# Designed miniproteins, single chains, continued (5), part 8

Each design is a single chain, and the fold is of that chain. pLDDT is the mean over its residues in the fold that is shown.

## One batch from the design tools (miniprotein)

Design m16260
Fold by ESMFold2-Fast:
Structure m16260 (fold): chain A 76 residues (1-76)
Amino acid sequence: MTVLVSVSTTPDVRDQGRQLGIDTGRSNGDRIGGVDVLVDATLDQTRQRLDQLRDLLSDVQDLQGITLSIRSPSDG
């Protein structure tokens, strides 16, 4: 199952997101830095990656301008 995850954040989080094995897109949803990631994974794997990203964002302590959305291709 493929899930689209949209994250608007700083370039630092974007780069660390790549280390999580998330495919980051070229789309920019925010001035500072936005990333659109397409994850071909199950719901369980998506939750795990989301948890890792959430932990990463918490560690950065920069939640201003950060927006996270999860969408399934079947919904669009």
Scores: mean pLDDT 50

Design m16261
Fold by ESMFold2-Fast:
Structure m16261 (fold): chain A 80 residues (1-80)
Amino acid sequence: KAEEIEESLLGLAEYLEELAEELEKKAKELKEEAKKSTPEEAKKLLEKAKELEEAAEKAREGAKKVREEAEKIKKEAKEK
C-alpha cells in the first residue's frame, strides 16, 4: 500500500544521496590530486572531477524528485 511505497521511495532517495556523496568525495580527491600534478595531468583529473560532480548533481536531483513523490504518496495516505 501507500506506506510501503513511501518507505521504498525514501530508501531509494537515501541510496541516491549516498551515491552523490561518494561521487562528490571522489571528485574532491581528484581535485586535490590535480594540485600536485603536472598541468597536463591536472587537466585530465579536473575533467574527471567535473564528470563526477555532474553525476552527483543528477543523483541529488533524482533523490529530490523521489522524495517529492514520497511526500505526495504520504499526503494521499493522510488525506484518506
Scores: mean pLDDT 82

Design m16262
Fold by ESMFold2-Fast:
Structure m16262 (fold): chain A 68 residues (1-68)
Amino acid sequence: MKEELIKEAEELIKKADEAINAPNPDYKLAIELYRKAAELYEKAGDFIAADLARAQADYLEEQLKKLS
């Protein structure tokens, strides 16, 4: 159901935020979680939330390239 997909996506966003804000940030995990959340939001028909989650993943991927 749509509500179940949104709830799962929200949980993935929370886990991604926790991964970034950890004492040792796991950016790769956060990117994967944001991308998965975007897929779930898209399936639920929440295209705005899906685009935002994808943008966050793309931003983090770009930041990783700058830190190397």
Scores: mean pLDDT 85

Design m16263
Fold by ESMFold2-Fast:
Structure m16263 (fold): chain A 74 residues (1-74)
Amino acid sequence: ADREEIEREAKISMAIIRGAVTLQAIKKGKATKEELEETLEYLREALEEAKRAGDEEGAKKLEEDIEALEKALE
């Protein structure tokens, strides 16, 4: 039980960090299209885990970062 919860929390936390790093790279003009697409996929997976766990704060942050990354790809 505890290990699955820890792994889920770690994935959500890592996704939030990765999203923030990629968004900062976009602002500095250093992000590649491949990096954006890979980060989007990871964040979408983490969002599903956050919703399943009832992590409303994590889910909201991931949704905001996903929206920002999707706009950057347009």
Scores: mean pLDDT 81

Design m16264
Fold by ESMFold2-Fast:
Structure m16264 (fold): chain A 61 residues (1-61)
Amino acid sequence: NAEKLIEEASEAAEKGDLDRVRELLMQAGATPEQADNIVKAVEAGATPEAVRLAVRYILEK
């Protein structure tokens, strides 16, 4: 379910659970490289909202 993946990824990012963010991105269809780049962005201060948009983009592709 796309909505659940987006919600869970955003929540994991807000909590700083980077391993969970990476797992959820890969479940959404991200490559390991894409997932690593997004995780780096979260570490650099990307908002939970930015993570929502990234997951939506991956799922809609």
Scores: mean pLDDT 81

Design m16265
Fold by ESMFold2-Fast:
Structure m16265 (fold): chain A 69 residues (1-69)
Amino acid sequence: SMAALRREEERLEELIREAEKKLEEEKKKKIEEEPEKAETIEALTEGIIEGLRLMRRGVMNIIRRNIAA
């Protein structure tokens, strides 16, 4: 049902926001510990966040397909 799809979308959006928040906090901590690697740590964190967003889109497509079946 569409209601089940919307609930799953909201759940995934919440999980992604929590993951992004934790990644940002971990990034700050790592930069404090290794400031000479700040640019590398930032680039890596950005890549991970973009990867999570891409995976979210893929997972949503799978969920839509399964609910439609």
Scores: mean pLDDT 78

Design m16266
Fold by ESMFold2-Fast:
Structure m16266 (fold): chain A 84 residues (1-84)
Amino acid sequence: DREKIEERLRELIRELGKELGLSEEEIEEVIETAIRAAEEDPEFVAVLRRQVAVAPEVLANTPEEDRERLELLLERNRLLLALS
């Protein structure tokens, strides 16, 4: 269900964007840009596939303090792949 994937993706990017101090408008631009790239850019999709493939190894080498944020970024990448 594309709508459910987009809703979860929007939630994740909003959460990450707030941590970075981004405005609501900036967050919306990031969401639109990411979705568009996932739909239209095969090179972007190829990068996402590689990042998801190495995710377990990256997480194993990530400090506990940064792990939660990295897990959110990886979930974002998986959702973007589902939209491609």
Scores: mean pLDDT 80

Design m16268
Fold by ESMFold2-Fast:
Structure m16268 (fold): chain A 58 residues (1-58)
Amino acid sequence: MKVKAIEDYTATKSDELTLKKGDVLEVIEIVDEYYLKAKSLKTGETGIVPKKYLELLE
């Protein structure tokens, strides 16, 4: 499943991923109702991202 960042997000914790608007990520797992673990298709980095900054892509 692919998702796109709808706005910039700067990581606030070491396990989080920094996002730029328009970045496409592959969802690896759902952590909880607010966060998921994803891999950036641009950088290959994996990390935790807040779901509210993401839009579903297919």
Scores: mean pLDDT 83

Design m16269
Fold by ESMFold2-Fast:
Structure m16269 (fold): chain A 62 residues (1-62)
Amino acid sequence: DAAGKEAAELAVKVLNENGIDAGEPTEFPPELLAKILKDALEVAKDEKIKEGLKKALEIAEK
């Protein structure tokens, strides 16, 4: 699913930019994807990135 892949890539990018090694962004089970999105939201400083992560988390938790 393209949306899940984009969400994982965004979360991994945000975590890596903040010095957290998030591993491989290509395959995450839904519960791990939600956790990584929450972790990225905690460290993200940009409002647009935070909004994108929140939206992705809502989709991942459905």
Scores: mean pLDDT 70

Design m16270
Fold by ESMFold2-Fast:
Structure m16270 (fold): chain A 97 residues (1-97)
Amino acid sequence: MIEEFEKELKEAGASDSTIKAVKRLLENAQRAAAELDPEQAVFELEVYRTLIAMILTLEANIARRQGDEEKAKKLEEVRDKIVAWLDGQIAALRAQQ
């Protein structure tokens, strides 16, 4: 999944810095879900979800201001996919409580 999101971000035209930041946050989320108590994992995943959404929304807004609506739309589509995947992970962790 993380490799697929990295590929989709590259195809959407995300900057290298954005791709690296989002990948690091996704790797941190995956490790938290695997290693932490479910309550603590949920808290960390909700924070990573918010940070990833903000980063991708910011780059989409920059693209839109530069007149690149296609890039903005693709970044928002990848953002929504990542958020949905993290929401699924959070739901699975909450079911363990």
Scores: mean pLDDT 89

Design m16271
Fold by ESMFold2-Fast:
Structure m16271 (fold): chain A 62 residues (1-62)
Amino acid sequence: SAKLEEAKKLAEEAGVEYGAQGRVEEAIAKGLEIGEELGLSPAERLEVAEVAYAAAKAALAL
């Protein structure tokens, strides 16, 4: 859905920002928050959190 695609983009951006600061757990929490704010299902919220986590881990490794 368009909302899921928007949430994933926002989560990737947040993940990079938090990950660069070593704040991986906060990146995951922000991904879940974005999904909740956009009214996504629990499964979609988890998918958004996974995107934030992946982006944060990649940014942390740099």
Scores: mean pLDDT 85

Design m16272
Fold by ESMFold2-Fast:
Structure m16272 (fold): chain A 57 residues (1-57)
Amino acid sequence: MAEAEALARAAAAGGLDVADLATEAAREEPSRAPALLAAVGAVDAEAAARFAARLAA
């Protein structure tokens, strides 16, 4: 599934950053964090870096 594209569209519709939306999704299901990081990175490398930083915090 085009999860990265779905995250980007949902973030835009909700007025959220893709990294913020991915962070919230990872907090709900931490086991998905690596897949979410890969998906965000496929769409926006800068957003992936921000998401990775939030996972480390």
Scores: mean pLDDT 69

Design m16273
Fold by ESMFold2-Fast:
Structure m16273 (fold): chain A 87 residues (1-87)
Amino acid sequence: SLQEQIADLLAAHGERKAAQLAKTLVEYARAGGSIVTLVDGNATPEELARLPGIGPKTAERLLAVIRAMSDEDRVQLAELLAEARKQ
């Protein structure tokens, strides 16, 4: 599934709660959240902490994981989230 592919991408960058965070990112995309701002690492921790199951520390960790991604991996994350938004 798209959610499993997002989880695998997050896990490859050291995220231990990859499955939970992949689900939350899919929900963020479907709720109309800005994929571009998120993937560029320009989302605020405060915006992400508004999502169910994401506290301030989890939001900071998720942004650090995304910022540590290669440009190719960030593009792949954006494409997976955009496809999940359509479904």
Scores: mean pLDDT 80

Design m16274
Fold by ESMFold2-Fast:
Order: structure tokens, then sequence, then C-alpha cells
Structure m16274 (fold): chain A 73 residues (1-73)
């Protein structure tokens, strides 16, 4: 996977998450989506820099936020 491929996948998944959270009427969906986007952006930046530890940490945060959002809906 390249940085561009990871970004494309992340943008598609974020758009889907936003649509689902908005349809479900989840409070603070904007903050949840923004948090996931920030974590994904950090993961992409770490990957581009060759920072394996930073990439894994940021990816873990993104996944945790998505799991918490799913638990709310």
Amino acid sequence: LTVEEVRAIAEADLAGLEALLRAAGVPDWEAIVAGVRAAVDAAVAALAAGDEAGFREALGRALALVREAVALG
C-alpha cells in the first residue's frame, strides 16, 4: 500500500462513516469524524516518514474511534 492508496481508502471510509453517523443522528458526529480524520492523517504522515511506531499508534487511534462511534449507533 502506498500513501496515496491509504489516503484514497481512508477518504472513502470516512465519507461512509459520516453518512452513517448523520443518518443515525449521533450527537457530536462532526467531532467523531474530525477525530478519525486527524488520526488517519497522522498515520499517513507517519507512513510517509517511515515512522512505523507512529503509524501503528495513529492507526490504532483511528480504529478505536470508529469502534466507539459504532457502539453509539
Scores: mean pLDDT 75

Design m16275
Fold by ESMFold2-Fast:
Parts: sequence; C-alpha cells; structure tokens
Structure m16275 (fold): chain A 92 residues (1-92)
Amino acid sequence: SSLAQQGVQQAVQAAEDRGAKAQGKAQGNEVVVTISGADVPVMAGAAAGAADAMVLGGEGEAVAKGDTVVVKLVAPTPELAGQAALSLAGAL
C-alpha cells in the first residue's frame, strides 16, 4: 500500500480511538479524512494536523460543520501526503 493509504488508515483509527467515526481516502498527493461525532479535542487535533501539512510544504484545511470536520491535506508528493496523514493521526 502507498504511504498515503497507510497514513489515512492511521488517521481514521486515531479518530475512532477518540470515540469519533471517520472515513478517509488518498489520491496521489491528496488525503481527505472526514470525522463525524468529533468532540472539541478531536476538532483541535484536526486543525493541528491541517497546520502541520503546511510545515511539510503542503496545504492543509480543516472545515467544521457541527460535530463533523473534513480534513484535506495536499502535499508536494504522495510520500509527503502520507507523512501529513500520519502527523494528523498523531495530532488526533
């Protein structure tokens, strides 16, 4: 599996370990993770993970609506997208 796919799986698992529900996908240098039932710590972790993608030379966005947050991570390479997703998992 690509590093981006592995990173998505880790981010989904991290959100679920926090009591949320999550789904994710990776396509090339882009990762999208949707988290529902997110409490304030999970929302804060999603925002931190999005910010960390920018430190890796990419772009990160966390968009919240109610208790759902969609995290979009775009990196210069698929490998860096995977690193951004792993960083998101650590932030959750």
Scores: mean pLDDT 83

Design m16276
Fold by ESMFold2-Fast:
Structure m16276 (fold): chain A 110 residues (1-110)
Amino acid sequence: DPARRRALALLDEAARNLQKGIEVAKKSPDPELAEKAIEYGQQALDEVARAKNALDQGRLDEAIRHLEEAVELFRKMAELAQKAGNEEAYKLFRDSEELLREAIEAVRAA
């Protein structure tokens, strides 16, 4: 399924960018960004993993719900990075959010 392959590739790229964003955020002197990026980042990675599992089982609506929850977590992390003035983390979280939105559209097209 080309749409499923595209969704999985986008999710893998989003997860890589998220992990990089978390590592950047951990080095921030802002303790709220450092702590919340780890907390929300782990929750977002868990939601992406659940979405991948749902896709593997053909449960498209369940996959979309998990990806929508991940989008909200990425948005919260981007807002924290922006508030902390961490432009590098902000860009990585925003780019990951966009990749998740593209993955949702790829799943909907399946």
Scores: mean pLDDT 86

Design m16277
Fold by ESMFold2-Fast:
Structure m16277 (fold): chain A 79 residues (1-79)
Amino acid sequence: MEELEKKIKEAEKAGDKRALAEYLFELGKVYFEQGKYEEAIEYLEKALAIYKELGVPPSEYLEAEVLLGMARIVLAVSK
């Protein structure tokens, strides 16, 4: 986790938007797998925003959209 957060900061400093989106997506996946759906949503939304800004094809970020949708559904049905 901490190593991934370091990579995110390094990508931000370098202006590497593609690497930043990839690391944010990985962090979102880690939070999703841990059941931390609010955090997963936050990082997946950040990754998707960058992917869309870069104009990458939907096939490259489909997994992020699927995970975001699943996390939102889980949170919506949780009491």
Scores: mean pLDDT 82

Design m16278
Fold by ESMFold2-Fast:
Structure m16278 (fold): chain A 91 residues (1-91)
Amino acid sequence: SLEESFRKAAEQAVKDLEGIYEKADEIAKMPKSKQASVLTAAMLLVAIAETAGDYENAAKGYRYLAEISEKMGDKETAERWRKRAEELEKK
């Protein structure tokens, strides 16, 4: 069913998020254009995990977004991601 397909997509998104999070230091060394593409993909994966109710992995994904944003020099964006992660960690 379509619903079953979306459930499997959410499970895959969680796995992909873990892979991206593990590579945060490598991503920080990439050109800014590539960093932006990776951040956009990670943000989408976090949204999928959060929508599926996987708050633990969604929070980890927001922590990842915060780390890479801070390494890129965007402390304001990093702080927004950290606050989002903290809110999800309370669930």
Scores: mean pLDDT 76

Design m16279
Fold by ESMFold2-Fast:
Structure m16279 (fold): chain A 120 residues (1-120)
Amino acid sequence: MEAIEEAKSLSEEERKELIESSEELAKESKDPLVRAIAYLQLGIMYLALKDYEKAIEYFEKAIELLPKNYQAWAALGAAYLEKKDYEKAIKYAEKALELFPDNESAKEILEKAKEALKKE
């Protein structure tokens, strides 16, 4: 997924507008799918800002609405990888792969977390 790289390339003003729009969708939409996507986008924005605590909170909210959303599980794994919580990064990347085995993002997170544990 290139969404995190795209989020990093946004201006501060563009990022603020996307956060505000996603926050409105999360609060106003009656569709659990739309709300889950909005929470996933909020998590990605905060992950790009290196606010890992908020990123995790929003990814967990996306998973609560759609527990089979493998993208949210992979993103949660990415957030824990950035926090250097390699055991949780592995756990959530494996959950994403359980739901969708061809998820390259989850495979990359799993490989990076396992390699980091070997270097300790």
Scores: mean pLDDT 83

Design m16280
Fold by ESMFold2-Fast:
Structure m16280 (fold): chain A 55 residues (1-55)
Amino acid sequence: ELIDLVKEIAELIKELEKQGKKEEARKLAMQAQDAFSAGDIERLKEIKEQAEKLL
């Protein structure tokens, strides 16, 4: 589940970058890295939801 969430977030970040939302993508990438390092699955889910809303 943790690695699957990280993969999904990475794909969403790439889509945000393609749309020119580079600052939002960068911020989400940093937040996702921090959450992944902490093993914070709930935070990763929140980050995924935020990325989806920005698309």
Scores: mean pLDDT 82

Design m16281
Fold by ESMFold2-Fast:
Structure m16281 (fold): chain A 65 residues (1-65)
Amino acid sequence: SSLKQELLELIGEILRIIGEIEDLRQRLKTASGAEAERLRREIARLERRRDELLAKMKELDEQLK
């Protein structure tokens, strides 16, 4: 597979995760108690995954330059 194809796939995954984080943040605005705690944990998990994929994207981008 080409590095460009891998980069496009990573961008797609990052955008999906960003969308999910924003959806969960909207849900968190009206949540309380145990649901709010679950949403905060899920957001934190997704933010870590986003950051991991962004780091990988930068590595692939450098290889394409």
Scores: mean pLDDT 86

Design m16282
Fold by ESMFold2-Fast:
Structure m16282 (fold): chain A 91 residues (1-91)
Amino acid sequence: GLERLLENTPFIAVFTNSKENVTVVVLRESRDPDAPLTISIRKDGKTKTATVPNDPEAARQAAEKLADELGLSPELKKEISEFVARAVERF
């Protein structure tokens, strides 16, 4: 199932802020440098997802857009975008 797919995934990073009911998932399904990343942000049962190139700045910009679409605070938007960029840098 999904668990077996995730076990074979070369990269997954998760950020959670329980006070704001926010969860962020960064998923990379392939070790290929050209493989895209999937970024998902969930707040109060609503999820927004974007597919972006494996680039920290592209990932940061996508995370910021998703945070804006979900109405997140500027502080939370900054934390999430910084987390996503750092996660992508870890490869």
Scores: mean pLDDT 78

Design m16283
Fold by ESMFold2-Fast:
Structure m16283 (fold): chain A 90 residues (1-90)
Amino acid sequence: MEEAKKLLEEGKRLYEEGRYAEAGLLAAEAAILALKAGDYELAREAAALAKEAGLKALEAGEDINRAIGAALGGIGLGYEASLKGGLPTP
């Protein structure tokens, strides 16, 4: 659990630094670890960052394969977290 939180924190830092593809991939890894641990709230947060960072990486002209992987991974992982943990509240 602590590992997933650390990866998410590192992903947020990389996103702030403009390293979007790396941020998205770390966030996707955090989401996978959170899902395995049953922390669906953390998984949704990490998946959202992976999606956002992946889309920003595409916009910034970073590695297309990594950017698409992060964006699509974030979408899929977020959907799975929502199914298992219930829909996010407004």
Scores: mean pLDDT 79

Design m16284
Fold by ESMFold2-Fast:
Structure m16284 (fold): chain A 56 residues (1-56)
Amino acid sequence: SSYASPEEQLQKGIEKFEKLREEAEKKGDKEHAESYKSAIEAYKEKLKAFEEEKKK
């Protein structure tokens, strides 16, 4: 199934960028590794917002 909730999409995005960051680090591509780290943090913040909305 290609269907995914917004929360699931954020989790998949984090997993994708974590793998890309690891690959970039292995290649010594620090610029791309930092870019992917930034994307991971942005997705984590969005995921936390969804979790906080459910906790209130």
Scores: mean pLDDT 79

Design m16285
Fold by ESMFold2-Fast:
Structure m16285 (fold): chain A 78 residues (1-78)
Amino acid sequence: SPSPGEQLSDYLDKVSDEEEKLGNTKSAKLLREASKAVKENKDSSLDEVTKIAVEKTKDDPGSERQVRTIGTHLKLRQ
């Protein structure tokens, strides 16, 4: 099974791709940067990688809310 970081980064990449298609370039960039940071912390817990992704998206409230929602969803499935 994929690690929590791999699961979170996969969702962040999908959301980033969708924001890019909608022309939301800032959101797409921040979500992509969050995904990369999560992948660099692959051995961390879900709570830890979610905090990293939240920090990377803090300058865009919409993206931060999406990160928090995904993290909560993944936690409830464990």
Scores: mean pLDDT 85

Design m16286
Fold by ESMFold2-Fast:
Structure m16286 (fold): chain A 100 residues (1-100)
Amino acid sequence: SMEEILEELEELKERLLQAKTAEEVAEIARRTIELIDEFLKLNPDAREDVKDNLEAIRRRIEELLARLEAGEISVDEARARLLGLIDAAIELIKEVEAEK
């Protein structure tokens, strides 16, 4: 459900603040992508701009994950960027929840 997706995204933020390794950050990034995909499947009638923005966030997380796995970005930088992307996803999802 939407509430469960929001609760898990908030939990992933807390886990991200404690993450010390590339592996931990990568696991959080992959789970965030799964939650965005789940939200989009549950909300096919969401506004196109919200869906487009969530898809853009998803692509940015995938790009970040690829760079992290390639060793092209530090764990600290990846964590900071992913935190911002999770925050952006939470705000967009909350907007949809508030409109229903």
Scores: mean pLDDT 87

Design m16287
Fold by ESMFold2-Fast:
Structure m16287 (fold): chain A 85 residues (1-85)
Amino acid sequence: MIEEWLAEAKKLPKEEALKLAKEYLEEALKLAREFLETGDEEKLKEAIEKAAKAGAYAYAAGTEEALKALEEASKELERIADEYR
């Protein structure tokens, strides 16, 4: 699955891949927060899939902006995990 997403992302211009990476990261964070509010495991599963896809697209983009977006999303996910504790 991740390899397929990476192959798709590599076919895109770097700017397009970066845009999609950011969009998938925002979706993943939204779904993770919905999971915290509702306990809906399907939201958690979808959040993990979106995060993995975002990672593949960011890696394909290969820009500092993509890496920074992943770092900021990682910090937000840690904050969400701390709220769940």
Scores: mean pLDDT 75

Design m16288
Fold by ESMFold2-Fast:
Structure m16288 (fold): chain A 67 residues (1-67)
Amino acid sequence: MEPLRLTVADVARALGVSRATASRLLRELEAQGLAEYDAETRTYVVPPEKQREFLERLRAAREANEA
């Protein structure tokens, strides 16, 4: 299964939040080991084994923003 690659803009658009908010969220998920920033492509890489937990974290953040 291919790793998931996301830009800050992709996450901001998906969650309906600012790029600053999306960047902070992605940095937090990287600190938790759920994603790794690839400086060459300027994307966050989520390996297949971590995708479920990563997406659950994004969904929780979206629900908090929509409340």
Scores: mean pLDDT 78

Design m16289
Fold by ESMFold2-Fast:
Structure m16289 (fold): chain A 61 residues (1-61)
Amino acid sequence: GTTLSPEEAEKSREAAELILELRKKKAPEEVLRKFSLKLLNAKTAEELEEIKKEIEEELKK
């Protein structure tokens, strides 16, 4: 769609905040870039949820 729903916008913000947490933990730039690109290309709530789960997995490592 041309415009994200409020829920999709919130999930996108949450994913971006998780990327900032990875940066704070000194994750490699390649990892940060990979998740940032996935976030920029995500257009659905499902894609955003998948990205969030992948970042949470990285944070748990």
Scores: mean pLDDT 77

Design m16290
Fold by ESMFold2-Fast:
Structure m16290 (fold): chain A 107 residues (1-107)
Amino acid sequence: DADAEIARLKAELDENIARITDPAVQEGLRLVKEAADVVEDPDVKTALYRIGVELARQAVEGADPATLARTVRSAADYVERHSKNPESAKKAAELLRKAADILEQAA
């Protein structure tokens, strides 16, 4: 049940983002969510929401933004490599790289 899993992950991501206290880190994770929203490939979309949930949880727990940024850059490479739709993958990867840039500046 991919639709139910995506809905659950999206809700968890929204809740975790709302709990982030650093505005720059919060903006970075909002862009990660926007990238997941844009991706059309359901498997890549689900994976990206899961990555987003875990990154936002780590951010709430005080993880170093530079460490979060490295994971986000790896996620951009993953999306471009594994997505079946190159156009949505490129847009999502651009959002993820923008998120990583914001997170690196917050560190």
Scores: mean pLDDT 88

Design m16291
Fold by ESMFold2-Fast:
Parts: sequence; C-alpha cells; structure tokens
Structure m16291 (fold): chain A 87 residues (1-87)
Amino acid sequence: MEFPSYEEIVEVLDAHPDDVDVIAGALAVAEMALKAGRGEELSVDEQDRIGARATELAREDPEKAREKAKELAKEAEKLGHPVAEPP
C-alpha cells in the first residue's frame, strides 16, 4: 500500500486549511500509514473505522485534527524509513 510522505500531507493540509474533508482524509491516511508501518494489518473494516474517526475529529476541531494528522504522518514516515536498507 502506497502512502503519502509527511511533506505531502503537510503540503495538502497547508493548501486547504479550512477544508474539513481534506483534513479528515489526511488524518485517516496518516493513521493508516502509521498502523501499516507498525506491521498492523488494515482490513476494509479497520480502514472504514479510521476514516469515520478522522471525519469526526475534523468536524469537531479542524485545527486539532490537522495537528494530529501531521504528528501521525511524521511518526509513520520514521517507521517507513528507519534505515536505507532493502526489506
């Protein structure tokens, strides 16, 4: 599964600061990337749950959702690039 980089998530969030759907999407993708980086399996049901939670957070507090998306994306990138070595 291909996930956007931390920089790509930051760029899209900064381009769309008040777009709740964009913020929710970025948050959901960042959480999915973090779980995949931890070796957790992402079923369709788990992806749906992550998306639903991201949408709720983005609607409740868009700024907090943006900060959480950036934080999760940064952690996911660290797990995706721990060493410059083949799998």
Scores: mean pLDDT 75

Design m16292
Fold by ESMFold2-Fast:
Structure m16292 (fold): chain A 65 residues (1-65)
Amino acid sequence: SMSSEEKVEKAQEIVAKYSNELKVEDKGYILLKGTVADEETAVNIAKELVEAFGVGTVALDFGVA
């Protein structure tokens, strides 16, 4: 099992591959805020986070530039 700190670190590692404009917060779930370059990037981030944490454990609050 993964701790809250490990989940935040893993989420940050995933999003850092795609954007440095995203903030990761722990609110009992993983919350992402900020901006990504395009819709393809947004889809790729969402896929990796769902694979890592599961549906319903991540909230995406970011826009496309």
Scores: mean pLDDT 77

Design m16293
Fold by ESMFold2-Fast:
Structure m16293 (fold): chain A 71 residues (1-71)
Amino acid sequence: SGEELLKRGEEVLDKLLEKLQKLLKDDPELAAQVQKYIDQLREQFRKLVDEGRLDDAETMIKASEKLLEEL
């Protein structure tokens, strides 16, 4: 469960970063800020999984999946 959630979350965050970087191709400063933001989300997500807070981690990833679909 936690291992599958970790894999799913990492893939979602990677796709979100790729899509945002593509949208910000002509704005390298904002692209760098987005990279930092995604890195912070990834660290928080990993911490939630590591602490066994799987419901909170899943909620975070579902929000990221929704954002990815809206972009």
Scores: mean pLDDT 86

Design m16294
Fold by ESMFold2-Fast:
Structure m16294 (fold): chain A 62 residues (1-62)
Amino acid sequence: LSEELKLEIDAGVLYIEAAVLRQIARHLRATATSPEDLRKADEYIRQAETLERQADELLKKA
């Protein structure tokens, strides 16, 4: 009970972090005035994808 719930909570936190990074990336793309802003947006999307994969792995163990 506690172990499964802990894995689900940990996965939830990672999904929230990924969602925040995706929102930051969306804002950067919408307001981009330089190639640097676009590169940062792409990096945040890559980080979000990594967190989502980690969350998926935790849910598989739950």
Scores: mean pLDDT 84

Design m16295
Fold by ESMFold2-Fast:
Structure m16295 (fold): chain A 56 residues (1-56)
Amino acid sequence: SAIAEEMARRAEEAARAAGPAAAKTAGHDYRLLAEQGNVELAEEGARRAGESAARA
């Protein structure tokens, strides 16, 4: 959905802003980022963003 895509972009951008902390603990930080935005929706967005980035 458009909302999930927006949350994915925000989660990925936030992870970049966090810098080395997010890079070292990507899995943990994505969980934390999801809780900051909205647990259910942000988690889905973060997972999709990570998968898309890995494939691209």
Scores: mean pLDDT 56

